Designed miniproteins, single chains, continued (3). Designs and how they scored, part 10

Each design is a single chain, and the fold is of that chain. pLDDT is the mean over its residues in the fold that is shown.

## One batch from the design tools (miniprotein)

Design m8307
Fold by ESMFold2-Fast:
Structure m8307 (fold): chain A 71 residues (1-71)
Amino acid sequence: SEADILAYLREHFPDLSEAERRRIARLAEGDLRRATALAMIHSSVGPIDFARISRMTGLSRATLRRLAEEL
């Protein structure tokens, strides 16, 4: 659920604002892999390492680039 994803984001991405976590939880559409990928993309302090995020989440780099455009 969106609430379960939001709880996960609060625990694992505490440096994100609550507004950012809520936006990510909504964009994830109940998919924890999408939520994790969106949070990692948003939390990138330099160039986004799509290859690393792809390995960690199992999502394709094409999917990750599309998700980055939705942020």
Scores: mean pLDDT 83

Design m8308
Fold by ESMFold2-Fast:
Structure m8308 (fold): chain A 59 residues (1-59)
Amino acid sequence: NLKNLPLSEQLDILSKLPERQAKAARLHYIFGLSQREVAEILGISEATVSRLLKEAEEK
């Protein structure tokens, strides 16, 4: 969750995620892309992106 988190804390969270989750989270939270745009870039469904982002926000 980009909102209310320091950049250093966001980077720490991303470094602990599996590569697929880290890529999805980086594209959405750091680059500001929508879930649809992230899905297009990664070649996966928006539902998969939503799940990956939800998992990333938990830890």
Scores: mean pLDDT 71

Design m8309
Fold by ESMFold2-Fast:
Structure m8309 (fold): chain A 63 residues (1-63)
Amino acid sequence: MKGDIAVALKDVPKTGPWMLGLKKGDKVVILKETELGFVLAKSLTTGETGWVGKSVLEVIGKA
């Protein structure tokens, strides 16, 4: 959901230049959501922005 804070459920490797790499427990802000199960998110740990699978994130609140 756009504007929500989510936490990474596992380590996510950066597999491409537009993809977001995460460590388990990293928090992100969801910027955009797609119907294909991907979200555009900004890492609150690194400040990086990129696409990540919605299935590896758990929404925990509002930004």
Scores: mean pLDDT 78

Design m8310
Fold by ESMFold2-Fast:
Structure m8310 (fold): chain A 63 residues (1-63)
Amino acid sequence: MVGDKYRALVDYEAVTPDELSLKKGDVIEVLEFTEGAWVKVRNLATGEEGLIPRSYLKYLEKV
């Protein structure tokens, strides 16, 4: 999963400054699995990095 690319199937709105907002259709790269319920990703369209909840992974499609 680290280094793999995924397409967002649903929007995600960041709740804290450490989180990354995603729009449906955005392609992300998994950078790191952090402790707890978070995954560090990069949005390939914007170049921004941040955390998304592991529960959001079910809304990602591998590309």
Scores: mean pLDDT 80

Design m8311
Fold by ESMFold2-Fast:
Structure m8311 (fold): chain A 69 residues (1-69)
Amino acid sequence: MEEEARKYLEEGRKALENGDYEKAVQYFEKAIELDPNNPEAYRLLGRAYEKLGDTEKAIEYYQKAVELA
């Protein structure tokens, strides 16, 4: 399970670098589903939403990342 969460986090980062922000969101959501206490996953999900122009969701997930750190 931890290894799977890490793989989804890596795939999400790759999608984010490639400009596929919707795919990045999906991968980061999967990573959070498998490891809900990882602040890095929430921070990256916030970044993906920021790139999509969803400022409210970006702020929400950035706050969640801060709460978990």
Scores: mean pLDDT 83

Design m8312
Fold by ESMFold2-Fast:
Structure m8312 (fold): chain A 92 residues (1-92)
Amino acid sequence: MRLPSGAAAVETLIARGFDVNAKDSNGNTLLDYAALAEDPETIRTLLEAGADPSNPSEYLKGLLTGKREPTPEDLALLEAIRAGDVDALEEF
């Protein structure tokens, strides 16, 4: 089932036992990607679930300032969060 928002997708992942503070191969958490996606509802949901509000990873900071080009994997994750695609998020 596709969800209409990233917040709902994140709630579903947490309910399935996903570690909200888990880092991907780039050292980024779901909170880092939610910040990049500028989704305040997803950010709030992650913080309520116990996400660490520490500064974004150096990779994500570089991406936000245009110092690094996003990988296809990063773009796919951002689109999955924006679209609320739980199945795509579970693959990360």
Scores: mean pLDDT 63

Design m8313
Fold by ESMFold2-Fast:
Structure m8313 (fold): chain A 87 residues (1-87)
Amino acid sequence: SLEDLLAEALKDPNAQDENGNTYLMGIALSLDIPDEERLRAVRELLEAGADPRIKNIYGETTIDLVERLLPEEVREPLLEILRKYEK
């Protein structure tokens, strides 16, 4: 569940899997989660110290993945919050 995934992510917000993907990447791209719930989880992770600048094994950041994979209406709110924590 999102709740269980978020709880694990909050223990080590910059943990990477075998492909270099972070929890932030996984949650941001989870279209099976309602938009408001996903955006809230992304904010909570960023507040806990998740770094949107981390690259996976393909050299892609969370912002890169969101820009490439999500439709404009879904990606804009995510990009706005992610860019605030990129500094």
Scores: mean pLDDT 84

Design m8314
Fold by ESMFold2-Fast:
Structure m8314 (fold): chain A 56 residues (1-56)
Amino acid sequence: DAAEKIRAVLAAFAAAGFRSVRVDARALGEKYGVSQATVSRWLRRAAAELGLRVEE
């Protein structure tokens, strides 16, 4: 689903050695048909699990 796709992208950045990533939570919400708040929740969870900082 959309949350897993977002997590997979963040996991790929973490695996490539990135420490932080900037993402547009509003644009992702529009792309996947969900609220910006929902995307922000997914990003925070994935960032915590992957040890990655996500900037919105």
Scores: mean pLDDT 79

Design m8315
Fold by ESMFold2-Fast:
Structure m8315 (fold): chain A 55 residues (1-55)
Amino acid sequence: MSLNEKLFEAARNGDVEKVKELLAKGADPKAKDANGNTPLDLAVNNEVAEILREA
């Protein structure tokens, strides 16, 4: 599974620490999934959304 796929999952789950780790490993915060959603579009809480906006 790619870093970008893991980032989409972490954003959907609201997993703040995993989002931070994946971004540190080089995951693309502007990547789009098959539906055109970015990780920010999938973020379920404000903390994850804030991290992704600043990435």
Scores: mean pLDDT 82

Design m8316
Fold by ESMFold2-Fast:
Structure m8316 (fold): chain A 80 residues (1-80)
Amino acid sequence: MADVNAVGPDRLTPLQLAKLAGHEEVVKVLEEYGASDNEYAPVTPENEEGMKKYSELQKAAEEGDLERVKELLENGADAS
């Protein structure tokens, strides 16, 4: 069970979040943009703005917001 902060969505890739939530359309879009289903191997954005975009992508993937996922990926958010 989750006990401490930083357990849950914040530790998962957008692809893993979409898979856990059952958003198959989001999963497909993320995979088309190069996302890989690695065992808790999070991608590390190189800067704080990249981290913020990545967090937005994780949230959109968890929520199943396909339009937001596409917008973030088209604007250079890292899907992997």
Scores: mean pLDDT 63

Design m8317
Fold by ESMFold2-Fast:
Structure m8317 (fold): chain A 154 residues (1-154)
Amino acid sequence: SPADEALGRLVRLAVEGAAPAERFEALAAFVEASESPEVAEAIREILAIGRERGADALAVVSVETEEEALRTNREIAERLRAGDYRGAVEIAERNGLNKLTVEMARILVERGLRVTILALPTRNEAERDLVERLGALGVPSPEMLREVLREIYK
């Protein structure tokens, strides 16, 4: 299906460490095929802000419900429009389920990187596991990933 093809592409880009622009395109295609129109629109707005302002990293967190995804992504979009990357991560931290992804995003922002962060509603353990794996996509290099993980596990 279009959703399965988009998901397969997103996972491949994850593993290959592809540029943020390609990951944004793949994620947009996936949410268009898999999510409600309202959730897809909110996520497209976040990705558009990231494209306009420039993005060094992409972080994806899971939330428990579509209502939480809509509220979380709308608040994140407001912060990102203002250039408040720290505030966007704080919103994801309050509402998101992926503690490691949030901690990585926080450290990247503290190091001066422009992190585009967003929330996907996850309905089961397999979807949550997938989003957690996709969270590692946000790190620009393996060297930076090692440094960030070392800071988290001090």
Scores: mean pLDDT 77

Design m8318
Fold by ESMFold2-Fast:
Structure m8318 (fold): chain A 77 residues (1-77)
Amino acid sequence: LEELFNKFDKDGDGKITKEEIKEVMAEKGITLSDEEIDAIIKEADKDGDGVIDYEEFKEAARDPNAPKFHRLILLMS
């Protein structure tokens, strides 16, 4: 899980941004729309700050109500 978080956290600041998700998915040959990425962040971002920290990432990975986030993780696996 931490290894997967580190794949998205390109600058090592402990936060995942929309641009980092876009870049990582593009590296895997997957194009996500801005609307899809915004929806994924909204599912995981409990604080409403527009970024995903490691605690939010762990919580979303175990949350049955985060299907868009689970799809993102599946695509990275």
Scores: mean pLDDT 77

Design m8319
Fold by ESMFold2-Fast:
Structure m8319 (fold): chain A 107 residues (1-107)
Amino acid sequence: GKKLLEAAENGDAEEVRRLLEEGADPNAKDIFGGTPLHLAALHGHLEIVEILLEQYESKGLDPNAKLISDKNHLTPLHLAKLYGHEEIVKLLEEFMKKNGLDINAKP
């Protein structure tokens, strides 16, 4: 977990791919309950958001687990909206809609 969270926060897409291939947990949580997807969305790292969503879809991971709120009740979508990352907002909304999730759903 910790290395994947750090790579997602820093925008290191190559390290994110490598760690996921080595079996890192894409749902790893920091002290605030933030996942790699939260950190990538917060910092505007579009490529890392794409990598994480692809991993979740290809490995059959629960859509709810990857889109849950942190301890402050913020989802990755909320963080992308708050920080003005329009392409990430669109990508997350399209992903949620494709998987039958309401973009306004609480965890």
Scores: mean pLDDT 75

Design m8320
Fold by ESMFold2-Fast:
Structure m8320 (fold): chain A 103 residues (1-103)
Amino acid sequence: MELDRELLLAARNGDVEKAKELIAQGANVNATLAEVGLGDDSGVTPLHLAALYGHEEIVKILLEAGADVNAKTSEGLTPLDLARKTGHEEIVKILLEAGADEN
């Protein structure tokens, strides 16, 4: 839980080194904000946050560690949807190369 919470915060803030350390310590790369007490049951994962906030290196690290590229929030939004909405073109490319579904 604490590692998972810190990973969500590292993904939001763009802290690459912290994200690497937390994953190495066994943080759940598919943990949600609701599971760590940071919000309602939204289904928001570290990959959603990294894609939304434009943290390209963290997106790559999370995908390498087994993050679900097609995870959906409670609103049905994927990391690809968030990257497209925010104009992070390189992250869109990375997610598509990792097997993200179109739309």
Scores: mean pLDDT 84

Design m8321
Fold by ESMFold2-Fast:
Structure m8321 (fold): chain A 88 residues (1-88)
Amino acid sequence: TEEQIAEFKEAFSLFDKDGDGTISTEELGHVMRSLGEKLTEEQLAELQDMINEVDADGNGTIDFPEFLTMMSDRSNPLVQLLIKVMNK
């Protein structure tokens, strides 16, 4: 929905420290930790795998459309964790 897109865009801006319209796995992990959610090394590796699946160019960053694709997979525990952090 448009509301979900707006929420994801707001979350994306929190992860996009440089304001260049892309985020890295490292930036995403740092934001998750600063929001009070601690990722294990295993969860961080799973997050990297998810980003690699949507990062078609393999450049280690994701843009907003790729981020939306990642966040739409609600069966993934990491996506549910991200949604939980956003909805607190």
Scores: mean pLDDT 66

Design m8322
Fold by ESMFold2-Fast:
Structure m8322 (fold): chain A 157 residues (1-157)
Amino acid sequence: KKEVVEEIVDKVSEELGLSEEEKKEVLRIVYAKQITPELAKKISKKALIVGLSIRNVLDLVELYGYTVEGAITYVEALLSSVTNLSEKVKKIVEELYEQLKKSTDVREAVELAAKIATLLELEALKIEIDEETLELIDKAVKIAVKEVEKHLKEIEK
């Protein structure tokens, strides 16, 4: 299990050009029992975004399975607990959720669900969601989902 997570983090970090120090920060986020504001303040913004993106893909697949139905159920559970969102983030999340509800492709559904989860967590941590942040989430999620597909049997156990 640990080897699979490290391989996914290695691949995402390599493709996004993360330093060895940023990669260690990503692993810290991925393995954390809870993402606290105190932990988030100790991690670089780039490593936090990448780490949360990978963590949300892994959590979705481990808890809900690599299915369209699982992705939808994961997002519905998250949205049921959300009390406050900025208008900007709310609009982005609503657009992604509408795409998710219409999705028939499991990769697309898991990518959309993990993006929604990451946006909700960054908003809760009061991290600014600019265009660079959105692009980094998209890239990190896509690489993580592709790598997770290679290890489904190990992750779903």
Scores: mean pLDDT 87

Design m8323
Fold by ESMFold2-Fast:
Structure m8323 (fold): chain A 114 residues (1-114)
Amino acid sequence: STVSVAEFITFFNRVLSEFDKDGDGTISLPELVELVARMLDLDPLSEATRQLAQKMIDEADIDGDGTIDFEEFFTMFDKDGDGQISAAELRHVMTNLGQKLTDEQVDELIQKMS
């Protein structure tokens, strides 16, 4: 199964619509924590969820300002640049960030984003 970058953007915007919008096209740590919590069914108040979100910022944040833009975030998952995020790509990114996912958890994520 795959999810397109456009579908991922749609899912992300849906989650962000539940919070005060950051209209500059960047993702702050609190917004990323909530996004990750929604994707992985994690507690947004958990230190593990905050650490995962911080690792995502650290990997994508070239200028060190503590934020990432949408393009940098999506490029992290779409390494082939084909506009599709595969189950293998999603699992690889999450594993590199310290989050080991089962095949069932990856499939659930793709279903949530599609």
Scores: mean pLDDT 70

Design m8324
Fold by ESMFold2-Fast:
Structure m8324 (fold): chain A 71 residues (1-71)
Amino acid sequence: HMALERAIKVAEEEGLTDVAGALRKALEYQDTDPVKASNYLIAAALIAVAEGNDKVLEAVREAMREMDSKL
């Protein structure tokens, strides 16, 4: 919830619109399709790495850890 929403905001503030889009899809699917949500988080992390934006990458990593800790 909170970490994922924060990651979306950080990605938007840094101008990484593709990362923000993938994170919004992860948020959309997290309660209905956790596998799909996880795949979108992985995609967001890969794009952040490719863009070289450590701030966005750390926010995405925090969101991934929050999802993993829910079960």
Scores: mean pLDDT 82

Design m8325
Fold by ESMFold2-Fast:
Order: sequence, then structure tokens, then C-alpha cells
Structure m8325 (fold): chain A 64 residues (1-64)
Amino acid sequence: LEVGDIVQALHDFEARTPEELSFKKGDLLEVLGVDEEDPTKILVKSLKTGKTGWVPVEYVEKVK
């Protein structure tokens, strides 16, 4: 995944910290960054709400 990629949520996710983003299955998210030390996390922006936060990479797939 690269900055600017669009990913789609495969499952619902509920944020446990203020730094995480909650989303619903099927939501479209734009990749803003990748954690270089933890490849299981990506920073995204919700295209639906405009909110940003960290999400687990296993919960999303690239669509563009």
C-alpha cells in the first residue's frame, strides 16, 4: 500500500483509542501513511466522514 491508494473496509472496526478510526464494512478510505516499524497499521482518511486515524491493514483491501 502507498500514500494515495484507496482501500475498502472488509469488516466493521471500532476505534479503541483516539488515534484509531472507526469504520463500517464497505467504507472507502484513502491511505495517508504506513507505519514503518509496524506494517500491520496504516493511517487513513474516511472518504465518507473526512476523519483520519490508524486502522489494521488486515481489515482493508486495495481497490485503486
Scores: mean pLDDT 80

Design m8326
Fold by ESMFold2-Fast:
Structure m8326 (fold): chain A 115 residues (1-115)
Amino acid sequence: SELDKQLLLAAINADPEKVRELLEQGADVNAKDSFGRTPLHLAAGGRPKPGDAETVRILLEAGADVNAKDDDGRTPLNLALEGLKVALPEQKPIAEEVVKILEEAGAEVVESLVP
């Protein structure tokens, strides 16, 4: 749906206020993009950004599947750990907080990236 697409975009942009609004409007917290990525994958992965940790918390509180796999077999925690490895020194605290939140929520590391 359009709401689901907007939620995925808000998660990429690390916009916690917009994520809350879209979830309140009935967006699917476990919506998937064309690569099988959920909002949680998009908030946890990529270059660490201000707002990432709060966005991850909001999605988990809304019932996001912490161990969802994308089309490459990656979990949100796999993507967060990849981001941490390449993070600049100023980005590491954000990346470390995202990893900690996911681990405390029961996220698992998957060793295989493809089936």
Scores: mean pLDDT 84

Design m8327
Fold by ESMFold2-Fast:
Structure m8327 (fold): chain A 89 residues (1-89)
Amino acid sequence: SPLEKAFAEFDTDGDGTLSFEEFKAGLKRWFPGDIDYEKLFKEADTDGDGTLDLEEFRIAVARLFAKRNFGIDLNEEQAKKLAEVLEKV
């Protein structure tokens, strides 16, 4: 999937998770500009472990996509549904 491929490319350490720095650097390529990446990362990091797994990453990307393109703040369920759509197109 496109997001699975992006996740693998951003995971420079190959540990199967994204650090805040990897997450921020990757997303800047898709959504350049003034974004509160720290807040977005923290909201996606539901386990509080300081890293994002693939599912948390998909949700974070979907939220950012909706905010940037539509000005809409998605809840977790809405973000998950949008992430599934983004994976198919």
Scores: mean pLDDT 74

Design m8328
Fold by ESMFold2-Fast:
Structure m8328 (fold): chain A 104 residues (1-104)
Amino acid sequence: ALLEAAREGDLERVRELLAAGADVNAADELGNTPLHLAAGNGHLEIVRLLLEAGADVNAADEYGITPLHLAAMAGHEEIVRLLLEAGADPEAKDLGGATPADLA
């Protein structure tokens, strides 16, 4: 529910689900969190809301990919800035040794 709303950019549903006690750090089978999906898909307001709700800014999926890697690869500059301000590690390496800067 929360993962789908974050991926699709449904801000109102994300707010409703978080208010109902949804786990902000829920992960799919690959370890992707709502923050991964919102950041990779360019949903700036949802990224803000998830960070305010206590999302792990440095959550890594099964490949070591963080939300910052996905935002950088997709060219979402405002989301990259927001994640860095929230404490995202710009030196985090995926399993191939790539940092977020390598994917931008």
Scores: mean pLDDT 86

Design m8329
Fold by ESMFold2-Fast:
Structure m8329 (fold): chain A 153 residues (1-153)
Amino acid sequence: MDVNAQDNNGQTLLHIAAAAGDLELARYLLSLGADVNAKDNNGRTPLHLAARAGHLEVAKLLLEAGADVNAKDNNGRTPLHLAARAGHLEVAKLLLEAGADVNAKDNNGRTPLHLAAEAGHLEVAELLLEAGADPNAKDNNGLTPQDLLAMRS
């Protein structure tokens, strides 16, 4: 059987393991030659799904296996964008240590700091600022991260 077979959503078994946080299944699939950078129909890699779900140990395993830390999905979002939006502090730290672009812009011109601020994840916003995030970056609507935080009132 092809370990890289995709379902109707373009997902491999490694995508499913990463989304579920199934570390042992992820390790087994990688040992069989699973493509760590396979993209689903949304352009998401297994690392995107682990980052969105906050699965720290699976994210570590995927990075050790050569996952592209700066891969962009169909919305232009990196794994760091998804961790920041979800408020997963420890996964965001891991991605930054692995060389994630702290100032990467999605298709709306939004950085990870914009998404953390919009979601109200202040500890992730502080981490991103310490890592060199631009607090004055404007999205395609001319909004800064501070503007998005203020709009949550």
Scores: mean pLDDT 93

Design m8330
Fold by ESMFold2-Fast:
Structure m8330 (fold): chain A 78 residues (1-78)
Amino acid sequence: SLFSEEELFDIFKEFDKDGNGTILKAELVRGMTRNVPVFSNPDLQARVEEIINEFDKDGNGTIDFEEFLTMMSSKEMQ
């Protein structure tokens, strides 16, 4: 995998500055594609958007850490 679980947690917490345990999906996409160099790659940006949409099954509009970890583990984000 590209990241360890600890690294993924650090990335998640960078976007969860209020410590509420959830992030808006749109803000996560913007933050990952701008602030994490690996996700600034156009190929990975498209994959991130696709994966996040796959997790919007109930239309909740938010991602918690467990959903984020599952997302990063369920698809090849390399």
Scores: mean pLDDT 64

Design m8331
Fold by ESMFold2-Fast:
Structure m8331 (fold): chain A 61 residues (1-61)
Amino acid sequence: DKAISKAFSEELVKQGLLDEAKAKEFEEAFNAGEDFYVLAEKYGINPAYASAVLREIVAST
C-alpha cells in the first residue's frame, strides 16, 4: 500500500535515519516490490527496528 510506504519513509526522516532524498528512494523501491529487509540493509537501517515500525504503521492504519 502506497500510503503505508509513504508513512514509513516519513517516519525514517523524522527519526533522522534517512534524509528526504534517500527516504524517497526507499519509498519508490518498496512500492516497486523490493524486499523490505533487503532495502533496510541497503540503507543501513536495523531490520528488526524497521519491521517493528512498519508493523505499528500498518496496525495504526
Scores: mean pLDDT 75

Design m8332
Fold by ESMFold2-Fast:
Order: structure tokens, then sequence, then C-alpha cells
Structure m8332 (fold): chain A 120 residues (1-120)
């Protein structure tokens, strides 16, 4: 949904109430949760998870919402995804985990959070 990417919480709520598939995939295999997580829209991420969004959905490149949030540096979104069962060990098509992407992006605080989550 463009609404998920744009952070339009009320439009996401309207679409879900109208029977929109919370796990709908675009041409890249990305779900609304991927787009909301990448954009850092915390309350949209929360609403999607409450409505049965697959926290571990992979796009055509093997990216999960957690990979995209970690790469983009959205600490609050990363924490919410982990609280909802996001797989910290998931590898994309290049064998990279969310931790690898946080390190590549230079996000030391996110890297520390993901290291702690992986050790649990």
Amino acid sequence: FDAARNGDLEKVRELLAAGADVNEKDNFGRTPLHEAARAGHLEVVRLLLENGADVNAKDIFGYTPLHLAALAGHLEVVRLLLENGADVTAKNINGLTPLDLARLAGNEELAALLEEAAAR
C-alpha cells in the first residue's frame, strides 16, 4: 500500500477494514510492512502487525522488514519488529543479516541492539 509507505495511518486502517490483504506483495515481493518499516512509520508498523502482517516476509531479494528498518536506521521500528518475533538471523540473497546491514550503514546503536537480540 502507498498509504503504508507514506505513513497514512487512517488510510491503512480504512484499507484493512475494507478487506485489503495485509500481506499483499508488490512487483518486488514487498508487503505493506516492508514499506512502513523502511520509511520508519512506527504506528503504521504497529497497526499492520496487529492485523496479522507477516513479520518475517521476504521480498524477491530476501529482505525482511527487519533488514529494511536496520538499513534505514529506524531504531524504534527495529525494536517493535523484534518484540513481534522478527528473525534476527534471516539472510537476504547476498547472505546478509539485519545486523550486517546495520553495520554496513554505520548504525552502531542498532548493531548493538541486534547483537543483543541474536544472543538471546
Scores: mean pLDDT 88

Design m8333
Fold by ESMFold2-Fast:
Structure m8333 (fold): chain A 62 residues (1-62)
Amino acid sequence: LSVGQTVVATQDYSASATGELSVAKGEKLTVTAVGDDGWVLATSLSTGETGLVPASFLAPVS
């Protein structure tokens, strides 16, 4: 994943720590930063909320 990329959540994720973002399967997000250990800072296109999501839960939108 790269900064500025549009991605889609492949499954539901519930935030378990401060700074994490809960996402629903099929939700579209923009990548705002790529972190270490497989985490991505993303902004939801449906809610405008920004937070950390596991990169493994996200796929590029073609």
Scores: mean pLDDT 80

Design m8334
Fold by ESMFold2-Fast:
Structure m8334 (fold): chain A 112 residues (1-112)
Amino acid sequence: AEGSTPLHLAADAGHKEIVEVLLKHGADVNAQDTVVGSTPLHLAASNYNKGTSVENRVAVVETLLKHGADVNAQDKGGLTPLHLAVLYQSDEFRKPIVEVLLKHGADVNAGK
């Protein structure tokens, strides 16, 4: 995506080990892309990139959250990672991703 950081690309791809290396080296966990204002957590929650396991996707989401990702970050459309998980995740990924976001303080009433 336009204005995507390496952390955006690693999070979208489900590359947990690369996400960890980038965060250790000072990657901005809350960086927003220039097109829709997506953070790495938005991309990890949305399942736009298929080909990762449920366990890897959950691990990427947890790693971002442990490094201070804003669980309630809004993109330019006002959508949070929780909105994207409900809208765009496949059935096998939806519940685990929703549960990990809620565990880390996602607002179930987001959109106020």
Scores: mean pLDDT 81

Design m8335
Fold by ESMFold2-Fast:
Structure m8335 (fold): chain A 60 residues (1-60)
Amino acid sequence: MKGRYRAVKDVPQTTPQFLGLKKGEEVEVLKVVDEDWALVRSLKTGREGYVSLGSLEPVE
């Protein structure tokens, strides 16, 4: 699926702008902001927020 990724580890939500994820949680990448960050939507909760690209892997 285009733009679909999953968390490789648990990601804490430290601010309202960041999205907290559990390991294995799938997200849709909406926009790549820079080399380190993307705006994503959680497929489990429907919430949007910024996540580190190093915390994600592509899903086939």
Scores: mean pLDDT 77

Design m8336
Fold by ESMFold2-Fast:
Structure m8336 (fold): chain A 56 residues (1-56)
Amino acid sequence: MRQFTQKELSELAGVSQSTISRLLNGKLTPSPETSQKLAQALGVSQGDLFDRLAQV
C-alpha cells in the first residue's frame, strides 16, 4: 500500500497536520466529520481508518 506523509494526508483531507499527528499518537478522538474526511481521502471505511493512518 502507498504510504502518505502527514503533510500529504493533511492536504488531501483538508485536516490540519496537528490533528493528524494527535490521532496517530492516540491523543485525540476525531469528530465524526474529521473521521469521514480522512476515511474518504484514504479511500477506506471508518473502521479501517486507524489501520491506514498507521501507514502515514
Scores: mean pLDDT 71

Design m8337
Fold by ESMFold2-Fast:
Structure m8337 (fold): chain A 80 residues (1-80)
Amino acid sequence: AEVFEKLAEEAEKRGDKVTAYLYKGMAYFNKEDYEKAIEYFKKAIELDPNNKVAYTLLAEVYRKMGKPEEAEKAIKKASE
């Protein structure tokens, strides 16, 4: 959605790359561009490997794509 795109720009302007990537991922998820949503959530995880929110969102994308095994792996990381 437009809101997530604007929130990503604001986060980027203040140097918060993790939050910016999460909002970009959510924007693509709302557009049903699941491959790009995964790409941005993985970028957030690369910067912050303990980001449980990123893993939870990644699991939701995998469920929407019909990839239950990948969703289970992501949710397990969110629970660590």
Scores: mean pLDDT 83

Design m8338
Fold by ESMFold2-Fast:
Structure m8338 (fold): chain A 101 residues (1-101)
Amino acid sequence: DAADEDGYTALHRAARLGDLERVRALLAAGADVNAKDSVDGSTPLHLAAAAGHLEIVELLLAAGADVNAKDKYGLTPLDLALAAGHDEVVALLLAAGADPN
């Protein structure tokens, strides 16, 4: 995977921006679904959850994303979705095995 100097992959960018078709293409090409950036320790799932991109959250979880991954601040994708008020993403993450505690 092409990552910039911060470990920020094309999958991180597509997940943050809500580019669903690019997420599909990158996952099909074998992109590392659990890659952490070197700035915040964020995975693509953290970024999609924070942005409320429900369909991208679904694709990342189906591709084996760690639903309980913690960033450098100890925050999970669930924590970010809750903070942002993305109720449908919260429900999906909980259904996928996110620990609410």
Scores: mean pLDDT 85

Design m8339
Fold by ESMFold2-Fast:
Structure m8339 (fold): chain A 98 residues (1-98)
Amino acid sequence: GEDLRKGISYLDQGKYDEAIKYFEKAIEKDPNNANAYVGLGIAYLKKGDYEKAIEWFEKAIEIDPNNPLAYEVLAQAYEKLGDTEKAEEYRKKANEIR
């Protein structure tokens, strides 16, 4: 959708607050849009809010458990929190479902 594309565009520009706004609009229109939750998580990850990033990536995985990107960025978030064991676990999952 248009809101998802705008969110991705702002994310690519490093405009994380604007990206969040458009990903939230995409979710309002389609609460099952796993890609919008991944985008939300990445925006929070880039802002350094690792706990919020994890919450959104977990929602994305709940909707679409076969998305390798969601597991890759979840692993990055756990690595930022110092949880190297969970980071390795989720990187392995990303590689297995690719």
Scores: mean pLDDT 89

